# Designed miniproteins, single chains, continued (2): the designs that were tried, part 62

Each design is a single chain, and the fold is of that chain. pLDDT is the mean over its residues in the fold that is shown.

## One batch from the design tools (miniprotein)

Design m6141
Fold by ESMFold2-Fast:
Structure m6141 (fold): chain A 88 residues (1-88)
Amino acid sequence: GVKEASPEEIREAVEKAREELIEALKEEGREHLIPKVEEAAKEVEALLIKRKLLPEKDAVTHIGEMILAVMSGESAEKAFERMEKRLK
């Protein structure tokens, strides 16, 4: 499921997910997408801080999936709802 988390814990988890996605994009020669990752990560961070929640397990992986969904045009709220359904 999801657990309550501090803003500091949320920022750390989002930072790790952002860094992993940026590294993957650089390896794929897709550096032009880095600004989209940064903007999507900011939206995901703001939502998670507002809700005060993180995934209990594999938080970085699930946050990475949310960032990818937001980059694809989904709202951060919708990405969060899909994540919660997967964690049940």
Scores: mean pLDDT 86

Design m6142
Fold by ESMFold2-Fast:
Structure m6142 (fold): chain A 85 residues (1-85)
Amino acid sequence: MVMTLRFEFATPEDAERAEEIVREAIRELGGLGVAVVGTTVRAVWQAKGESREDVLAMAERIIARVRPLMTRAEVELSPDIEAAR
């Protein structure tokens, strides 16, 4: 399962500050990468055997760390196993 997190910020400076926080949080989870484009921070993480509920709980923990700086957050879950068929 692949989780994509998108965070929106009021300014590019807030997005740059939040990138470091998100990068550290995702690193501990074996994350794929973090990128900043303008006022948006995007993080992609591949879950290895975790349930959908566990993945969503991890997303909420990351969101909680960034919440004071962010304007909006979106979580997208995609199955990665079907791409291997």
Scores: mean pLDDT 72

Design m6143
Fold by ESMFold2-Fast:
Structure m6143 (fold): chain A 55 residues (1-55)
Amino acid sequence: SMTDEQIRKLEEATEENKERLRRLMDEQGASQEEIDAALAGIDQYTEQRIAAIRS
């Protein structure tokens, strides 16, 4: 369905963005806790967006 395709693309884009952010933060000397917190925030935001798409 169109909804499933939108969710799949969002999940793929989120994974790519998380990998880029992780590398950028690591290069800038962020702590592992700061990186983990930032990635968790992206995951929560993505889950909210998926829920909104399914609503």
Scores: mean pLDDT 86

Design m6144
Fold by ESMFold2-Fast:
Structure m6144 (fold): chain A 70 residues (1-70)
Amino acid sequence: SSELEKLFEEYRELAERLIKLYKEKGFDETAESLEDEVEKLEKLIEENPEKALEELRLKIELLKEALRRL
């Protein structure tokens, strides 16, 4: 759905910003873990859209909080 696509786009943009910041700080393992999470979530959208929607809502809030603390 368009809602799921919009949430994934928001999540991806937040994750990309946070990944860049982690790499700049030398937190390569944390950055790699988040890159893996993005790939897993993209796959989940195709396999289980309802679960993906729930996870995206939670993870977007967590990424926003992480970005505010940096």
Scores: mean pLDDT 86

Design m6145
Fold by ESMFold2-Fast:
Structure m6145 (fold): chain A 93 residues (1-93)
Amino acid sequence: SSKRRETVEFSTESLLKMEKSAEEVIRKAREAGGEVLLRGAEAIGRIERVSKDPELVRRLVERFARALAYGDAEDVRRVTREIEEEARRLEEE
């Protein structure tokens, strides 16, 4: 159970670190275009509606968040395109 508490604390700390990087996220949003962030979030929402796999949604959210926190503007654009393509594939099935 101790390791479970550490995992929860680690996840919370990761979210806080992303919030503390707000200036960097805003800069990347301007470089990538704010619409790209909205499109990424919308594509994740589309996958949530059609997918029965919460682990897939979790991985996509983490990938998108990682691109925002650690990637450049092109990384954000690329990840958004990839998530949109996954949403399209799942909606066709």
Scores: mean pLDDT 69

Design m6146
Fold by ESMFold2-Fast:
Structure m6146 (fold): chain A 118 residues (1-118)
Amino acid sequence: DMHKRLAELFKEVDKDGDGTLTPEELAEFIVKALNDESLGLSPEFVKRLKEELEKGELSEEQIEMLIRLLAAGLVAAKGLSLDEALELARKTFDKDGDGEIDEEERKELVKLIQEHLK
């Protein structure tokens, strides 16, 4: 059950239990989710994303997929609606609240994910 496993992973990284992830907790969640074969994520998608993350690259499409993955975790762990979870997930990636994830935000996230992939 993908929802149960996503809920477990989210609870492991949400150390203060408030449902808001720090950038470090977000990176840990992403790495744990990508390494959990039981979530049923496409092996090709996981492999490609890990390869790009190791290179220090992350496309807008990959960011959007990670936002949706976090939203699924929020639905499973907090019982939020998909719309509420997606809004909170976007805010977690978009630190300045301008509705766009800039190159500096992407680079910082990639760096944190790389630290957790080691």
Scores: mean pLDDT 74

Design m6147
Fold by ESMFold2-Fast:
Order: sequence, then C-alpha cells, then structure tokens
Structure m6147 (fold): chain A 59 residues (1-59)
Amino acid sequence: KEKERLIETLADITGVSKEKVKKAIELLEEGKSLAEVARETGVSKKKVSLIKKGLESAK
C-alpha cells in the first residue's frame, strides 16, 4: 500500500502514468541508470530523475 501511494504521488507530480512510474521505480531499485530507465519506460530522463528523487526522499 505504501508503494502504491508513492507511485500515485510521483505520477501526479511528473504527469507520467502510474504503470510507467511503477516500472521506473523497479528499474531504479535494480540499479539501472537514468538513461536506461528512460529508454525502457519511454519517460524523459528529467522525469525519471524526479521519480528517483521522490523514491529516495520516501526512504
């Protein structure tokens, strides 16, 4: 439930769909670079960076 709330918050902030935010978080937790996450999700590197910052702030 906490992870779902984080996904919803980041989706709202970035304008990215919840599905793409969830996938971006999973790839970031695997240690993928911002460029790799952007390529795999189709999200811009700037938005992936915002997702990463939100994820780190929630820890």
Scores: mean pLDDT 79

Design m6148
Fold by ESMFold2-Fast:
Structure m6148 (fold): chain A 68 residues (1-68)
Amino acid sequence: SVEELENEILRLYLQAMESTDPSEVRRLQAEIERLMAELIARLDEAQQARAKAAQVHIMAELDAKLAA
């Protein structure tokens, strides 16, 4: 379901933010990107706008963590 995908994305995001292993962060980032694409494909136009905004935020935070 959409809710299950959203919950899984949040779980993986929190795991990635707490991780000290750059290889794990990269792997989790790739999985989050895959799940976000699946989520966006299942949403209507208005819901897609919100999901895309969340994706920008998530990816920026993980990119910042990897750059540090």
Scores: mean pLDDT 85

Design m6149
Fold by ESMFold2-Fast:
Structure m6149 (fold): chain A 119 residues (1-119)
Amino acid sequence: MNQEILELSRRAEELARRGDLVGALDLLIQAYRLSGQHDLDEDTRRALREAEDLVYDGVIREDPSLKPEVQKHVSTVIGLEIRAIGYENIGDLEGKKKARQERVDYTIDFYRKLKKRLE
């Protein structure tokens, strides 16, 4: 699972660097679908974050009016990650899984919206 998400993230980064933001978003959506409720290792998490940052920068460059929406998304995702860590720290594995799933669903929906705006 981690290896497949790592490969998708690296390909998304390559597409984003080439200006193919729609293609990059498609690969990021696939990566998040595969991640589900699973914890990612550090290397996979870093690659995914690097690809996402390049996509955000590219989207804002093509449509600066999307900057507030991207910033709101990033803030929301950070809040959901903090919630998942909170559940983990108290040993609530079911709460952690639900918080991770909420983050995944929210991110996929946001990337689908960005993709439609860029198409």
Scores: mean pLDDT 85

Design m6150
Fold by ESMFold2-Fast:
Formats: structure tokens, sequence, C-alpha cells
Structure m6150 (fold): chain A 76 residues (1-76)
């Protein structure tokens, strides 16, 4: 299981590499443009990372939900 500390550490590193993380989120949203739920979660994650100052855990949670939808779609 992923701990809260691991999620916060992931979010912190994503903010440190903001441009790369945003580019990856944008690429995923483009590939999943036919899945509005996945696109909405990816856009939410992007919004949180762009805000930077208080969004760490919310970013990590939104990204994790988007990753689960991507994994489920790839398995189908």
Amino acid sequence: SVTREQKLNFARKAVENKDETIAQLDAAAQELSDDPEAVALLQQAKDYIEKGESSGLKFADAYEQAARLIAARNAA
C-alpha cells in the first residue's frame, strides 16, 4: 500500500519537475480524449501542480485516480 508520506514525497518531486510532469499529463489527456472522466482527472492533477503551494496530497490523489482509469482502459 502507498503511505501518505510516499504520496507527499511523490507530489513534491512532481512540483520540482513541474514542466516535465505537466507535459506528461497533457500527453495522457490527448491520448485519452475519448474518455472524459480520465481527461477531467488529468486536468485536475495539472491544476493542483500549477498551484504548487498547498496541493501536494490533492495532486497525488488526482494523479493516482487518473492512473487507475488508464490501467483499467489498457486492460479492457
Scores: mean pLDDT 72

Design m6151
Fold by ESMFold2-Fast:
Structure m6151 (fold): chain A 88 residues (1-88)
Amino acid sequence: KAKELLFEAEISLSLALMALSLGDIKSALKAAEEALKYAREALEIKPSEKIEEAIKLIEKAIEALKKGDIESAKEYLAKASELLAEEL
C-alpha cells in the first residue's frame, strides 16, 4: 500500500513538472497538491526521513507556485521526485 501511494505521488509530480514545461501553473499546482496528499498518506503507513523530506520539498514547491516562482518550484518538485523514487 505505501509503495502504491508513493507511485501515485511520483505520477502526480511528473504531471506537475509536465504542466510547468507547458506554462500551465494552475494544473501544476493541482498536481503538486495531489502529490502532497499521496506522500502524506504513504508517510502514515511507512515512516521515512526521505518521505518527510520529499513532503517538505513539495510544500515549498506549492508555496513557490503560489508566488509565481516557477524556477524554484521546478527544483523542489524534481528533488522530491528523486527522494520518492529511492523509496520505491
Scores: mean pLDDT 87

Design m6152
Fold by ESMFold2-Fast:
Structure m6152 (fold): chain A 68 residues (1-68)
Amino acid sequence: SVVDQVAENLEISRAELYELLAAVDAKDWERAIALLRKALERKYGKPTPLSDDALLASLELIHQVITS
C-alpha cells in the first residue's frame, strides 16, 4: 500500500506515520516538522540539513500521496 511504502521510505512505523499525518491534519506544522526531522535523524544517524520550509514541502507531498 502507499502508506506502507511511505513508512518504509522514512524508516518509521505505521503508528509514527499516522501520528505525523494527525499533526498535518490538525495544521500543527511545528509538531509535524519536528516529527519528520526526528524520523530523518534516526534514518541517517545525524541531524538533517533540510530547512523547515523543505520539511514542510515534504510533509505536503506525503499528505498528497497518501490522500490521493
Scores: mean pLDDT 83

Design m6153
Fold by ESMFold2-Fast:
Parts: structure tokens; sequence; C-alpha cells
Structure m6153 (fold): chain A 100 residues (1-100)
């Protein structure tokens, strides 16, 4: 059913957003305590994904990996807009989910 793919995609989008937010905090020279708290929140979100979709962990890992490749390509092109990065990363992740 399409509903499972939609829920999985929404959760992956939340993980991607947390990753982008974390990198922005690091780039802006945020305090170590703020970065550590953001890393903890990202980890909690990953743990939630594994709990809700235990049979799809490999798909989640592949979707995030493809999203990271898209982010790296955009950064090499000089694109640093978080909203544009999130949109491209989300599209890459969606392709992995749709292939399943």
Amino acid sequence: RKEKKERLYRLIQRILQSMIDLEELKRNGSADSVIAEAEKKAQELWDQAVREFPLDVQVIEEAIARAEEAINAMVQEGVYDPQEIFARASQAAKQVIDEK
C-alpha cells in the first residue's frame, strides 16, 4: 500500500532536515553544547525510524546515502540554500523508496 511509503518518506524528510540543520549549526560556529543537542535529536529521530520501520532499515540507509550524494553535488556547484538543498535531497530519497 502507498500509505507505508508516504509515512516512510515523511520520516526520512525529517531525518534529512535534522542533518541539514546540524551542518548549518556547525558552519555558523554554534557552541559545542548546541551542536551536541542537535546531534542527540538527530539520533533520536533515527532511532524512531528504526522502531517504526524495522524491515526497511536498509531502504532508509540507502535513501539517506543518495540524499547525501545529492547534497554534496549541490555544494560542489556552489548551492548553499538550505531550502533548495532539502528539496533536492528529498527527491533523491523519494526515488529510493519508489524503487522498492
Scores: mean pLDDT 78

Design m6154
Fold by ESMFold2-Fast:
Structure m6154 (fold): chain A 91 residues (1-91)
Amino acid sequence: SMAAGQQGYQDTLKQLDELAERGEEEVRKAAERGEEEAVKVAKETSKEILKLSDQASEQYPATSSQFASAGTGASIRIVGALVDALLEKRK
């Protein structure tokens, strides 16, 4: 239902934010081991974020576009963390 979708949207946003924050930290840690490790961690974290948003979209179809947008935004944060970590290593 629409009401259940809105509640699920807020819960999913919180979980996506937590995954993105943890993923940003893990990407920074992986960058200490090397560029290839950082890229690998960023890809896996983005994949998990998008999988979560896709699963939420299936459960609450009425808010699927909002979950897709939130998942994309969270994955962009991971890419940003990767770029920042790699640029810091190239100073």
Scores: mean pLDDT 77

Design m6155
Fold by ESMFold2-Fast:
Parts: C-alpha cells; structure tokens; sequence
Structure m6155 (fold): chain A 79 residues (1-79)
C-alpha cells in the first residue's frame, strides 16, 4: 500500500466511522444518510482489500468518498 493510499484510507475510514456513530446516536436519521454511510464503508473495504491500486484508481475512489462525505454533511445540516 502506498503512503497516498494509506492517508486517503485513513481519511475515508474516519468519515465512515463518524457516519456510523452519528447513525447510532440518531436512529431517526433519513434512509439517505444510512445509504451514504454504507457506500463510504464499501469504499474503505475496497481500499483495504486492494493495497496495490493505481494512482488513478486511488484518485477516483477518493473523489467518490469526498462526494459522499459532502452529501452526508449537507443532509445532516439541512435537518
């Protein structure tokens, strides 16, 4: 695993963990928030299972994680 992949995995993993904790403390959260958290967790799992990803693949996965994180923040803040 490259240093870049490790750093991105830590950032995405942190976001996924915070999302999961949010859902645990807010059982009435919208279904969309649960779906976004699950998608973030799937990206983290994929990066852990594939330590040899190319720089392009790492960038695409990180962009997806960032979009999910921003959408999560937007939905949570709109409540």
Amino acid sequence: MSLRQLLMLLVAGGSATLGRRYLESHPDAPEEVRRLTRELEEIVRYMKEHPDLSEEEIEELFERALRLELEFERLVRAQ
Scores: mean pLDDT 80

Design m6156
Fold by ESMFold2-Fast:
Structure m6156 (fold): chain A 93 residues (1-93)
Amino acid sequence: SKKIKDLVLAAGYVLHEEAGRKTFSASEVKAVLHSAGYEVSLEQVEEALEELEKQGLVRVVGESGDKKLYELTEKGKEYAEKELKDLVEELLS
């Protein structure tokens, strides 16, 4: 019922703003979503992060091992705060 890109961006916002993490991986986003009851694959999360990067809502800032590290752009933060606040609250519950 919810778009995977919206769930992934909301989880990234939770990791960045609420948990104090400046960067996040696809595996960390998957863990947040699974903890909230959303059963997503790592592949679905990685595909959503690639689309969010194309839309300018996240950016790649480095690597940890063989995995990309992401952060939210200012546009991504603004979008999450304005459009995804209910999802952010759900993920924090």
Scores: mean pLDDT 82

Design m6157
Fold by ESMFold2-Fast:
Structure m6157 (fold): chain A 70 residues (1-70)
Amino acid sequence: DTPQQVRDMLMTIIDDIVSMLTSLGYPQSQVDQFRQQMMQFVDQMVQQGYSQIQAFSNLMRRSSQLVSQM
């Protein structure tokens, strides 16, 4: 997978999660913080050369952890 393909996939997933959190009534400040933290994590995974499946697995784990702390 190219770095751009991995990034595009992960950003689509993050946008879907952000949309879901907003629809569930989470405060915008918390949703914005979540998005920023996830974007930083995406940058790290892309730089480390993760495949799409590895990046997806790690994104889901981190997303779940961050949402549970909101």
Scores: mean pLDDT 86

Design m6158
Fold by ESMFold2-Fast:
Structure m6158 (fold): chain A 67 residues (1-67)
Amino acid sequence: LKEAVLKLAEKTGDEQTIADIEKLEELYKQGKISEEQYKQALLVGLGNAKSLALSQGISEEEINKIL
């Protein structure tokens, strides 16, 4: 899941999402958020990254290949 979000963010130039994922991983490793909260935040990030990729003309098929 994390790898998929990072690959999409890198492809769209979304440096903010990359930074947010790195911070989220740090919080999870420190025990400040649960595994469920971590996964939920990654799913939200994935949805946002997919939406941005589609808006930039990246096809749904290309996105599914990354996922």
Scores: mean pLDDT 79

Design m6159
Fold by ESMFold2-Fast:
Structure m6159 (fold): chain A 64 residues (1-64)
Amino acid sequence: MMSADELIGQFERQLEQARTLAEVKQVVVETSKQMLTLPPDEQQKAFGQLEKLLAQWQERRAAE
């Protein structure tokens, strides 16, 4: 019952709240499991956006 847009929004919020690398890994794992329940078209959309959000998080860490 979750759309790609909902999953992306949830991932972004959880990623922003993550304080440790272990928490980020947990968020990625759980989000990946939920993504696999989506139709292929929504999986591709979600995957691309999740990669962008993770890259942005890594860039923020590099700025610290």
Scores: mean pLDDT 77

Design m6160
Fold by ESMFold2-Fast:
Structure m6160 (fold): chain A 64 residues (1-64)
Amino acid sequence: SERERLIEEGRRLLAKAEELFEQGKYHETQKLAGRSLVLFIEAGDDEGARRAMELAAEAAKKSY
């Protein structure tokens, strides 16, 4: 389904963002986590959206 496709893509982007965060690439983390957040919101996946938003916020704190 469309919803399942959005969730899978969101999860892939979030996983990549988490890897970038571990590498200290905080600007890139924010960009991918932001893209992941949009996909989770479109899919109605509140937990995925929360995770993506938290990661983006953590990366932002490290960047500025």
Scores: mean pLDDT 89

Design m6161
Fold by ESMFold2-Fast:
Structure m6161 (fold): chain A 106 residues (1-106)
Amino acid sequence: SLEKAIEKGRENGIKALRESAKILGVEVPEAALERMGESGGLMSRSVYLLNVEHKPEEGIKLAERGAEIMRELAETYFSEHPTFKAVLETSAELNVIGMEIQAELV
């Protein structure tokens, strides 16, 4: 279901941020976890729109919004951690590219 996909996306986003930060020894504010969860939920919703509802343009726009949130949280919370900020910004870009590629294949 869409609701379960969004919930799983939120959980995966939060987990990814926590694990990446732990590897690099970076502390994560609760507000950053909440924003990353929002991004993850949007990414899962974009995949659902693409694969289940066959709405690639709407899906890509949600993926772009999720990536924008990741870039905003990287700038807001991790500007003093340039390596971690770059990892988050690169992940945001790759998420959008991956969605665009998948949209061309359906």
Scores: mean pLDDT 88

Design m6162
Fold by ESMFold2-Fast:
Structure m6162 (fold): chain A 96 residues (1-96)
Amino acid sequence: VSAEQREAVKEEIRRILEEKGPEGLTEETLREIAEKYGVSVGTVRKAANEVLEEKKPENIEKIKAGSGGHILLAAHALSKTDPEAAKELREYAQAP
């Protein structure tokens, strides 16, 4: 799989996330993207995970712009699904 094919797949995934959110990334949708771009479904799943990870720093930075209370609340909400992001937010909220 070429870098150009991977980037095109990532762009399609970003478009779906903007329109439908993560719920739009169904097995059927991933298969359709794989067929459209001539890649494996595994390649599309990997690209979807990479796009979700790319958005994580931006979302964390936006949360950090809020009050300490909002940062801690967001960290608590993430503690079961993304413990590393939760830890970063807690450490940031406790920093000077």
Scores: mean pLDDT 71

Design m6163
Fold by ESMFold2-Fast:
Formats: structure tokens, sequence, C-alpha cells
Structure m6163 (fold): chain A 79 residues (1-79)
């Protein structure tokens, strides 16, 4: 189950990264976290999203919004 969910998340990240602009990895990680039903996968996806956020080629406002969303979800998942 967890292995299958991780494979699905990896597939979503690969699909979005191929199709979307350079900002895509951050947005893909956020979407992957929304699809994760298991706490471990959700936390992992959110942490990956935060880690790759500075590498995204996006506006300052978009990066700030994405970071706030990821941090809020990560805080909720860790509660």
Amino acid sequence: MLEELKARLDAVLAEDAAALPAAAPVLAALRAAEFASALELQIGALEAGVAILPLADASEAELAEARAALEAQLAAARA
C-alpha cells in the first residue's frame, strides 16, 4: 500500500515536471501531498516541496504563497 502510493506520487511528480514550467516541481510536490493518504508519504512530499521551493523559477509572490501552503500542511501533518 505505502509502496504503491509512493509510486503513484513519483508518477505524478514526473508527469507534472515534464508538462509544466520550471516552477512545476514545487506545485507537483504540493499536489502529491494532497493525494497522500498515509502520514509518512504526506510529510515526505511536503518536506520535498519545501526543500525544492528555492529552486523553482517562479515569482516572489507565488513562491511565498507556495511556501505558506506547504508549511501549513506540514505543521498540520506533524501535529
Scores: mean pLDDT 56

Design m6164
Fold by ESMFold2-Fast:
Structure m6164 (fold): chain A 103 residues (1-103)
Amino acid sequence: MSPEELFERIAELIRQLGRLIVNKADPEKIREVLEKIAELAKELMGQLNLSEEERQALEGDLRLLQDMTERYLANPDDPIALTAFGIALAGLYFQLELALRRS
């Protein structure tokens, strides 16, 4: 799979994760999609000629998304948790797109 194909697949999973969160879907399905995002993001990072700063930013954004997803699952009625999740999701997408464009 090319870096571009990996990014498109990750983008689809990111959209799916966002929909599952907004719809308060089953936590197991949310975690399954998050795990697939993490797996493909690591594969993409392995194929790109990343600077140390870009790699650290991507690893940080992925960790933040994982942490904010678990925070949302612990507090699904907390609007701050939902907002933090949305920011983390957007951040990962933006950093992955930026890394792909620079490679």
Scores: mean pLDDT 85

Design m6165
Fold by ESMFold2-Fast:
Structure m6165 (fold): chain A 70 residues (1-70)
Amino acid sequence: SPLDQAEERINQIEDELLQQYREGKISYDEALQQLIASTVRISRELGLSQSELLRLVQKGVDRFEAEKKE
């Protein structure tokens, strides 16, 4: 489904951004901004609803906040 394709692409981007953040290549704020921008772009490309887009943004933000607090 478009939602499954969006989640797979977004999960890959999240993993790549978190790796760059942990390696000191980008700041946390830069990683978060890139995550949000990519999630919005991918969701729109795949024709997801506004509520599905917002849910995916929230999920990614929650993951990044958890990783930052460790």
Scores: mean pLDDT 87

Design m6166
Fold by ESMFold2-Fast:
Structure m6166 (fold): chain A 121 residues (1-121)
Amino acid sequence: MTEEEKKKAEEEAEKLKNEGNQAFDEGDLEKAKELYQQALEVLPDRNSPLYTKIVHNLGNVYLAEGNLDAAEKIYRSSLSSPDKHTQAIAHNGLGNIAFAEGDLDKAEEYYNEALKLDPNN
């Protein structure tokens, strides 16, 4: 992929993410999921900050639907990333799931692990 093609793909992904955010705010969770998934497929670099943000947003959609299993699967897939920032976002997402389940001790454990992975926040 050329640098121009990469930039164009990142711009398209940002547009799809913003359209997904609007759908989420309007309560159209199915449309939000579709747009976020399209954004992730367009992005050439799965370790980019934009990729991490979209994965987090998709996880938030599943949490909003009460589909904790789907949300957990999304966040756990990010734990295999070589990027510590991506891993930290995944731990924060898992912490949000534990919080939604009422397990405050487990939520704190995940949030503390996120801070260890991204100590330069």
Scores: mean pLDDT 82

Design m6167
Fold by ESMFold2-Fast:
Structure m6167 (fold): chain A 83 residues (1-83)
Amino acid sequence: SSELQQAIEYIQKAIDAVQQGDRESAVKYLKKALELLKDKPELEKLKQALENAIKVIEDPTATQEQLQSAFNEIAQVLKTILA
């Protein structure tokens, strides 16, 4: 769907933002991706991975390893959807 493609574009922007140290923009992009997917029950695992990544980014005590793990979960779910 066009909404899934737009959500993937926002996820890519969030990854780029986090790599540049811009956590605030990363959260905004992930929230935009979630809004596009809100009415899609078939994408529940992707929505859960996005919600988890937002929580990790917004947690000032979260480690770099936890942040990498959260984005790795998003990547693995996307591989499953796009296969």
Scores: mean pLDDT 86

Design m6168
Fold by ESMFold2-Fast:
Structure m6168 (fold): chain A 91 residues (1-91)
Amino acid sequence: LLEEAIEYTREAIRYAKEGDSEKAVEYLEKARELARKAREVAPPEAQPYIDEAVRLLELGIEYAKEGDMKRAALLAEGARRLLENARRIAE
């Protein structure tokens, strides 16, 4: 779940950098769904990192829908780093 959320976040960043708004939104939404599912099974210590990552993914989706791919990519990068921290804590 966390690894899949990280992978979809990386794909969203790639599409945002390519200027593909539709695919950036699609992959950000998939990453958000997987991150929410990961939170349900995550240890308490990892949950705050996942919650913040979900918040950044939601903001990234809004910027991507507005066509602001630079901000969408920056927010997705922030979410990716938080999800990677959550994965390390959960192990």
Scores: mean pLDDT 88

Design m6169
Fold by ESMFold2-Fast:
Structure m6169 (fold): chain A 72 residues (1-72)
Amino acid sequence: MEMKFTHDVTLAGVPSRVTIDIKGKDVTITVTLERPDPEAEAAAQRMVDEIKQALEETHGYKLVKTTIEVKP
């Protein structure tokens, strides 16, 4: 099963985009911040950690890659 979810969110006042790609049981999360901001980066990391914890409760789902990037 292949699923792709994209959500526009605001992290510590910074507009951001979250993309979650699921291929079989492998999960890739990409968070793109509209600008560099340490509080937004920390919020993005907390969000990724929460998603990872939820996936760990589901048998066979594995977070294989996480990227937090800033829009150029």
Scores: mean pLDDT 77

Design m6170
Fold by ESMFold2-Fast:
Structure m6170 (fold): chain A 61 residues (1-61)
Amino acid sequence: SAAERERRVRFAVALYEQDLRLNPERGFDEALVRAIMDGLEVPEEDWARVLAEARALAERH
């Protein structure tokens, strides 16, 4: 469902944001974001959106 897909996307972004808070000096870690998306079974069609949000979060830290 669309709601389930959005929930997985939000959870992936939240997990990466948590990692940024714990490791603020580490730059954008695309490999980690991809591993999170794979682990949470985020549909590949939503990966570009999650990566864009994760990069924006890293740039704000």
Scores: mean pLDDT 84

Design m6171
Fold by ESMFold2-Fast:
Structure m6171 (fold): chain A 86 residues (1-86)
Amino acid sequence: KEELKEKFLEAMLNNDGEEAEKLAKELEKAGIDVKELAWEAEAKVNKLDVEFVKEKAKKLEEAAENKKEEEGRKISEEYREYKEKV
């Protein structure tokens, strides 16, 4: 029962519509008010979706900047080391 609720919330958070719908039917069969549970899940998904998009955008920008700086630095260092050895 509780495990089913947790799986439903995780499916909603992971944007797994098929799994969420399947779990919703299971919960309804178990006599659980899916409407109330879905409302809370939607509220959480909306809040986390905004935060998730923001977090992903930030990480993508950081990865791009860090990749360019770190890779550039490593390539320059390897090239200099090679030149010194030769």
Scores: mean pLDDT 62

Design m6172
Fold by ESMFold2-Fast:
Structure m6172 (fold): chain A 73 residues (1-73)
Amino acid sequence: SARDALEAALARAQAARDSGAAASLHGAIVEYDRGGPEAAGRTLRRGLESLRRNGGPAASIASLEAALADLGV
């Protein structure tokens, strides 16, 4: 499921010690439980905008872009 994909992405970010991606992915899971993939997508887009604005790591940006693409929203 889309939620399982978000959980898997969060586990990978945590294993990589990518705190920025992990925070956004955790927030997306919380929002998914409240409002489904569209709510999760809004949270991921906000996290992605923040990472891009602050010059975050390319790997973190790629992780959130992949998670957003997998949601299909």
Scores: mean pLDDT 86

Design m6173
Fold by ESMFold2-Fast:
Order: sequence, then structure tokens, then C-alpha cells
Structure m6173 (fold): chain A 107 residues (1-107)
Amino acid sequence: MKTLQTFSKRLLKAFDVDGDGELDESELKTVFERAIAGFDANKDGTLSKEEFTTFLKVISTNLGVPLTDGQIQQMIDFADKDGDGTVDFDEFVTLMTTLIKDPQKLE
């Protein structure tokens, strides 16, 4: 519980928002595009569950808040609402905004 809250707070600070507790769509798009450029081997514009798991581990490590495999799985299951095994931009935005506003919804 506290780990996801710490992760969300550090994620917000990393994108240098004005402290309103929200990330705008353009900031989230920049993050997602960097993830696609670094992890999307197929260049299909989506991240597989495995690629997204690696992305979340890298980001959480860089923010100094290592996430457990269980926490990462909860985030992936929340993002992958279509059940197609991929995370698109809209699913990514929904996950990130939920983490910032109400991390308890992921539990």
C-alpha cells in the first residue's frame, strides 16, 4: 500500500508538475513514447505484458521505489482491461492517473 503511494508521489515529481496531483495527457504521452522507443521490439505502438513489466521495474528502480512482482502484476492487470495481453496509450493513461489519484483502486 505505502509503496504504491510513494511510487506515485515520486512519479509525479519526476515529471515536474505544478503540484495539482495530476499528470496531463501530454506528459503521459511523452513517458509512453519513451517506453515504446525503449521496449517495443515489434514497433506496433503497444507494450506486451512482459515489456510493460520491464518498463515498470526500470522506472520504479530509477525512482528508488522497487515494486514487488505482485504489485507490478496488479498494475498490469488493471491496465490490460481488454485482456489482449498488451498495454496501449489509453490503458497506460488510466493506470498512471489512478496511481496518482487513488492507488488503493489497484488493490
Scores: mean pLDDT 69

Design m6174
Fold by ESMFold2-Fast:
Structure m6174 (fold): chain A 81 residues (1-81)
Amino acid sequence: MPILQGSLEIKGDVATISNLAVDPKYRGKGLMYKAALEMFKLAKERGATKVETTVDASNTRTINVLEKAAKENGLELTIKT
């Protein structure tokens, strides 16, 4: 079962992530960051240089995880709140 669920679409050099959800049983275990790293690594391997996603502004934990994962993979991250 995926720790982080969502749809990943790549169009040109842009990866779009939609419908993000995190399984509650993996919260606080660092696994969400690992899953985000793997997802962004896959996007980078497929030619993405940019990642776009929409996250509720109140979901600061998910925003922080995504920012760290994007930085680690050298991707430009745009989060729409």
Scores: mean pLDDT 73

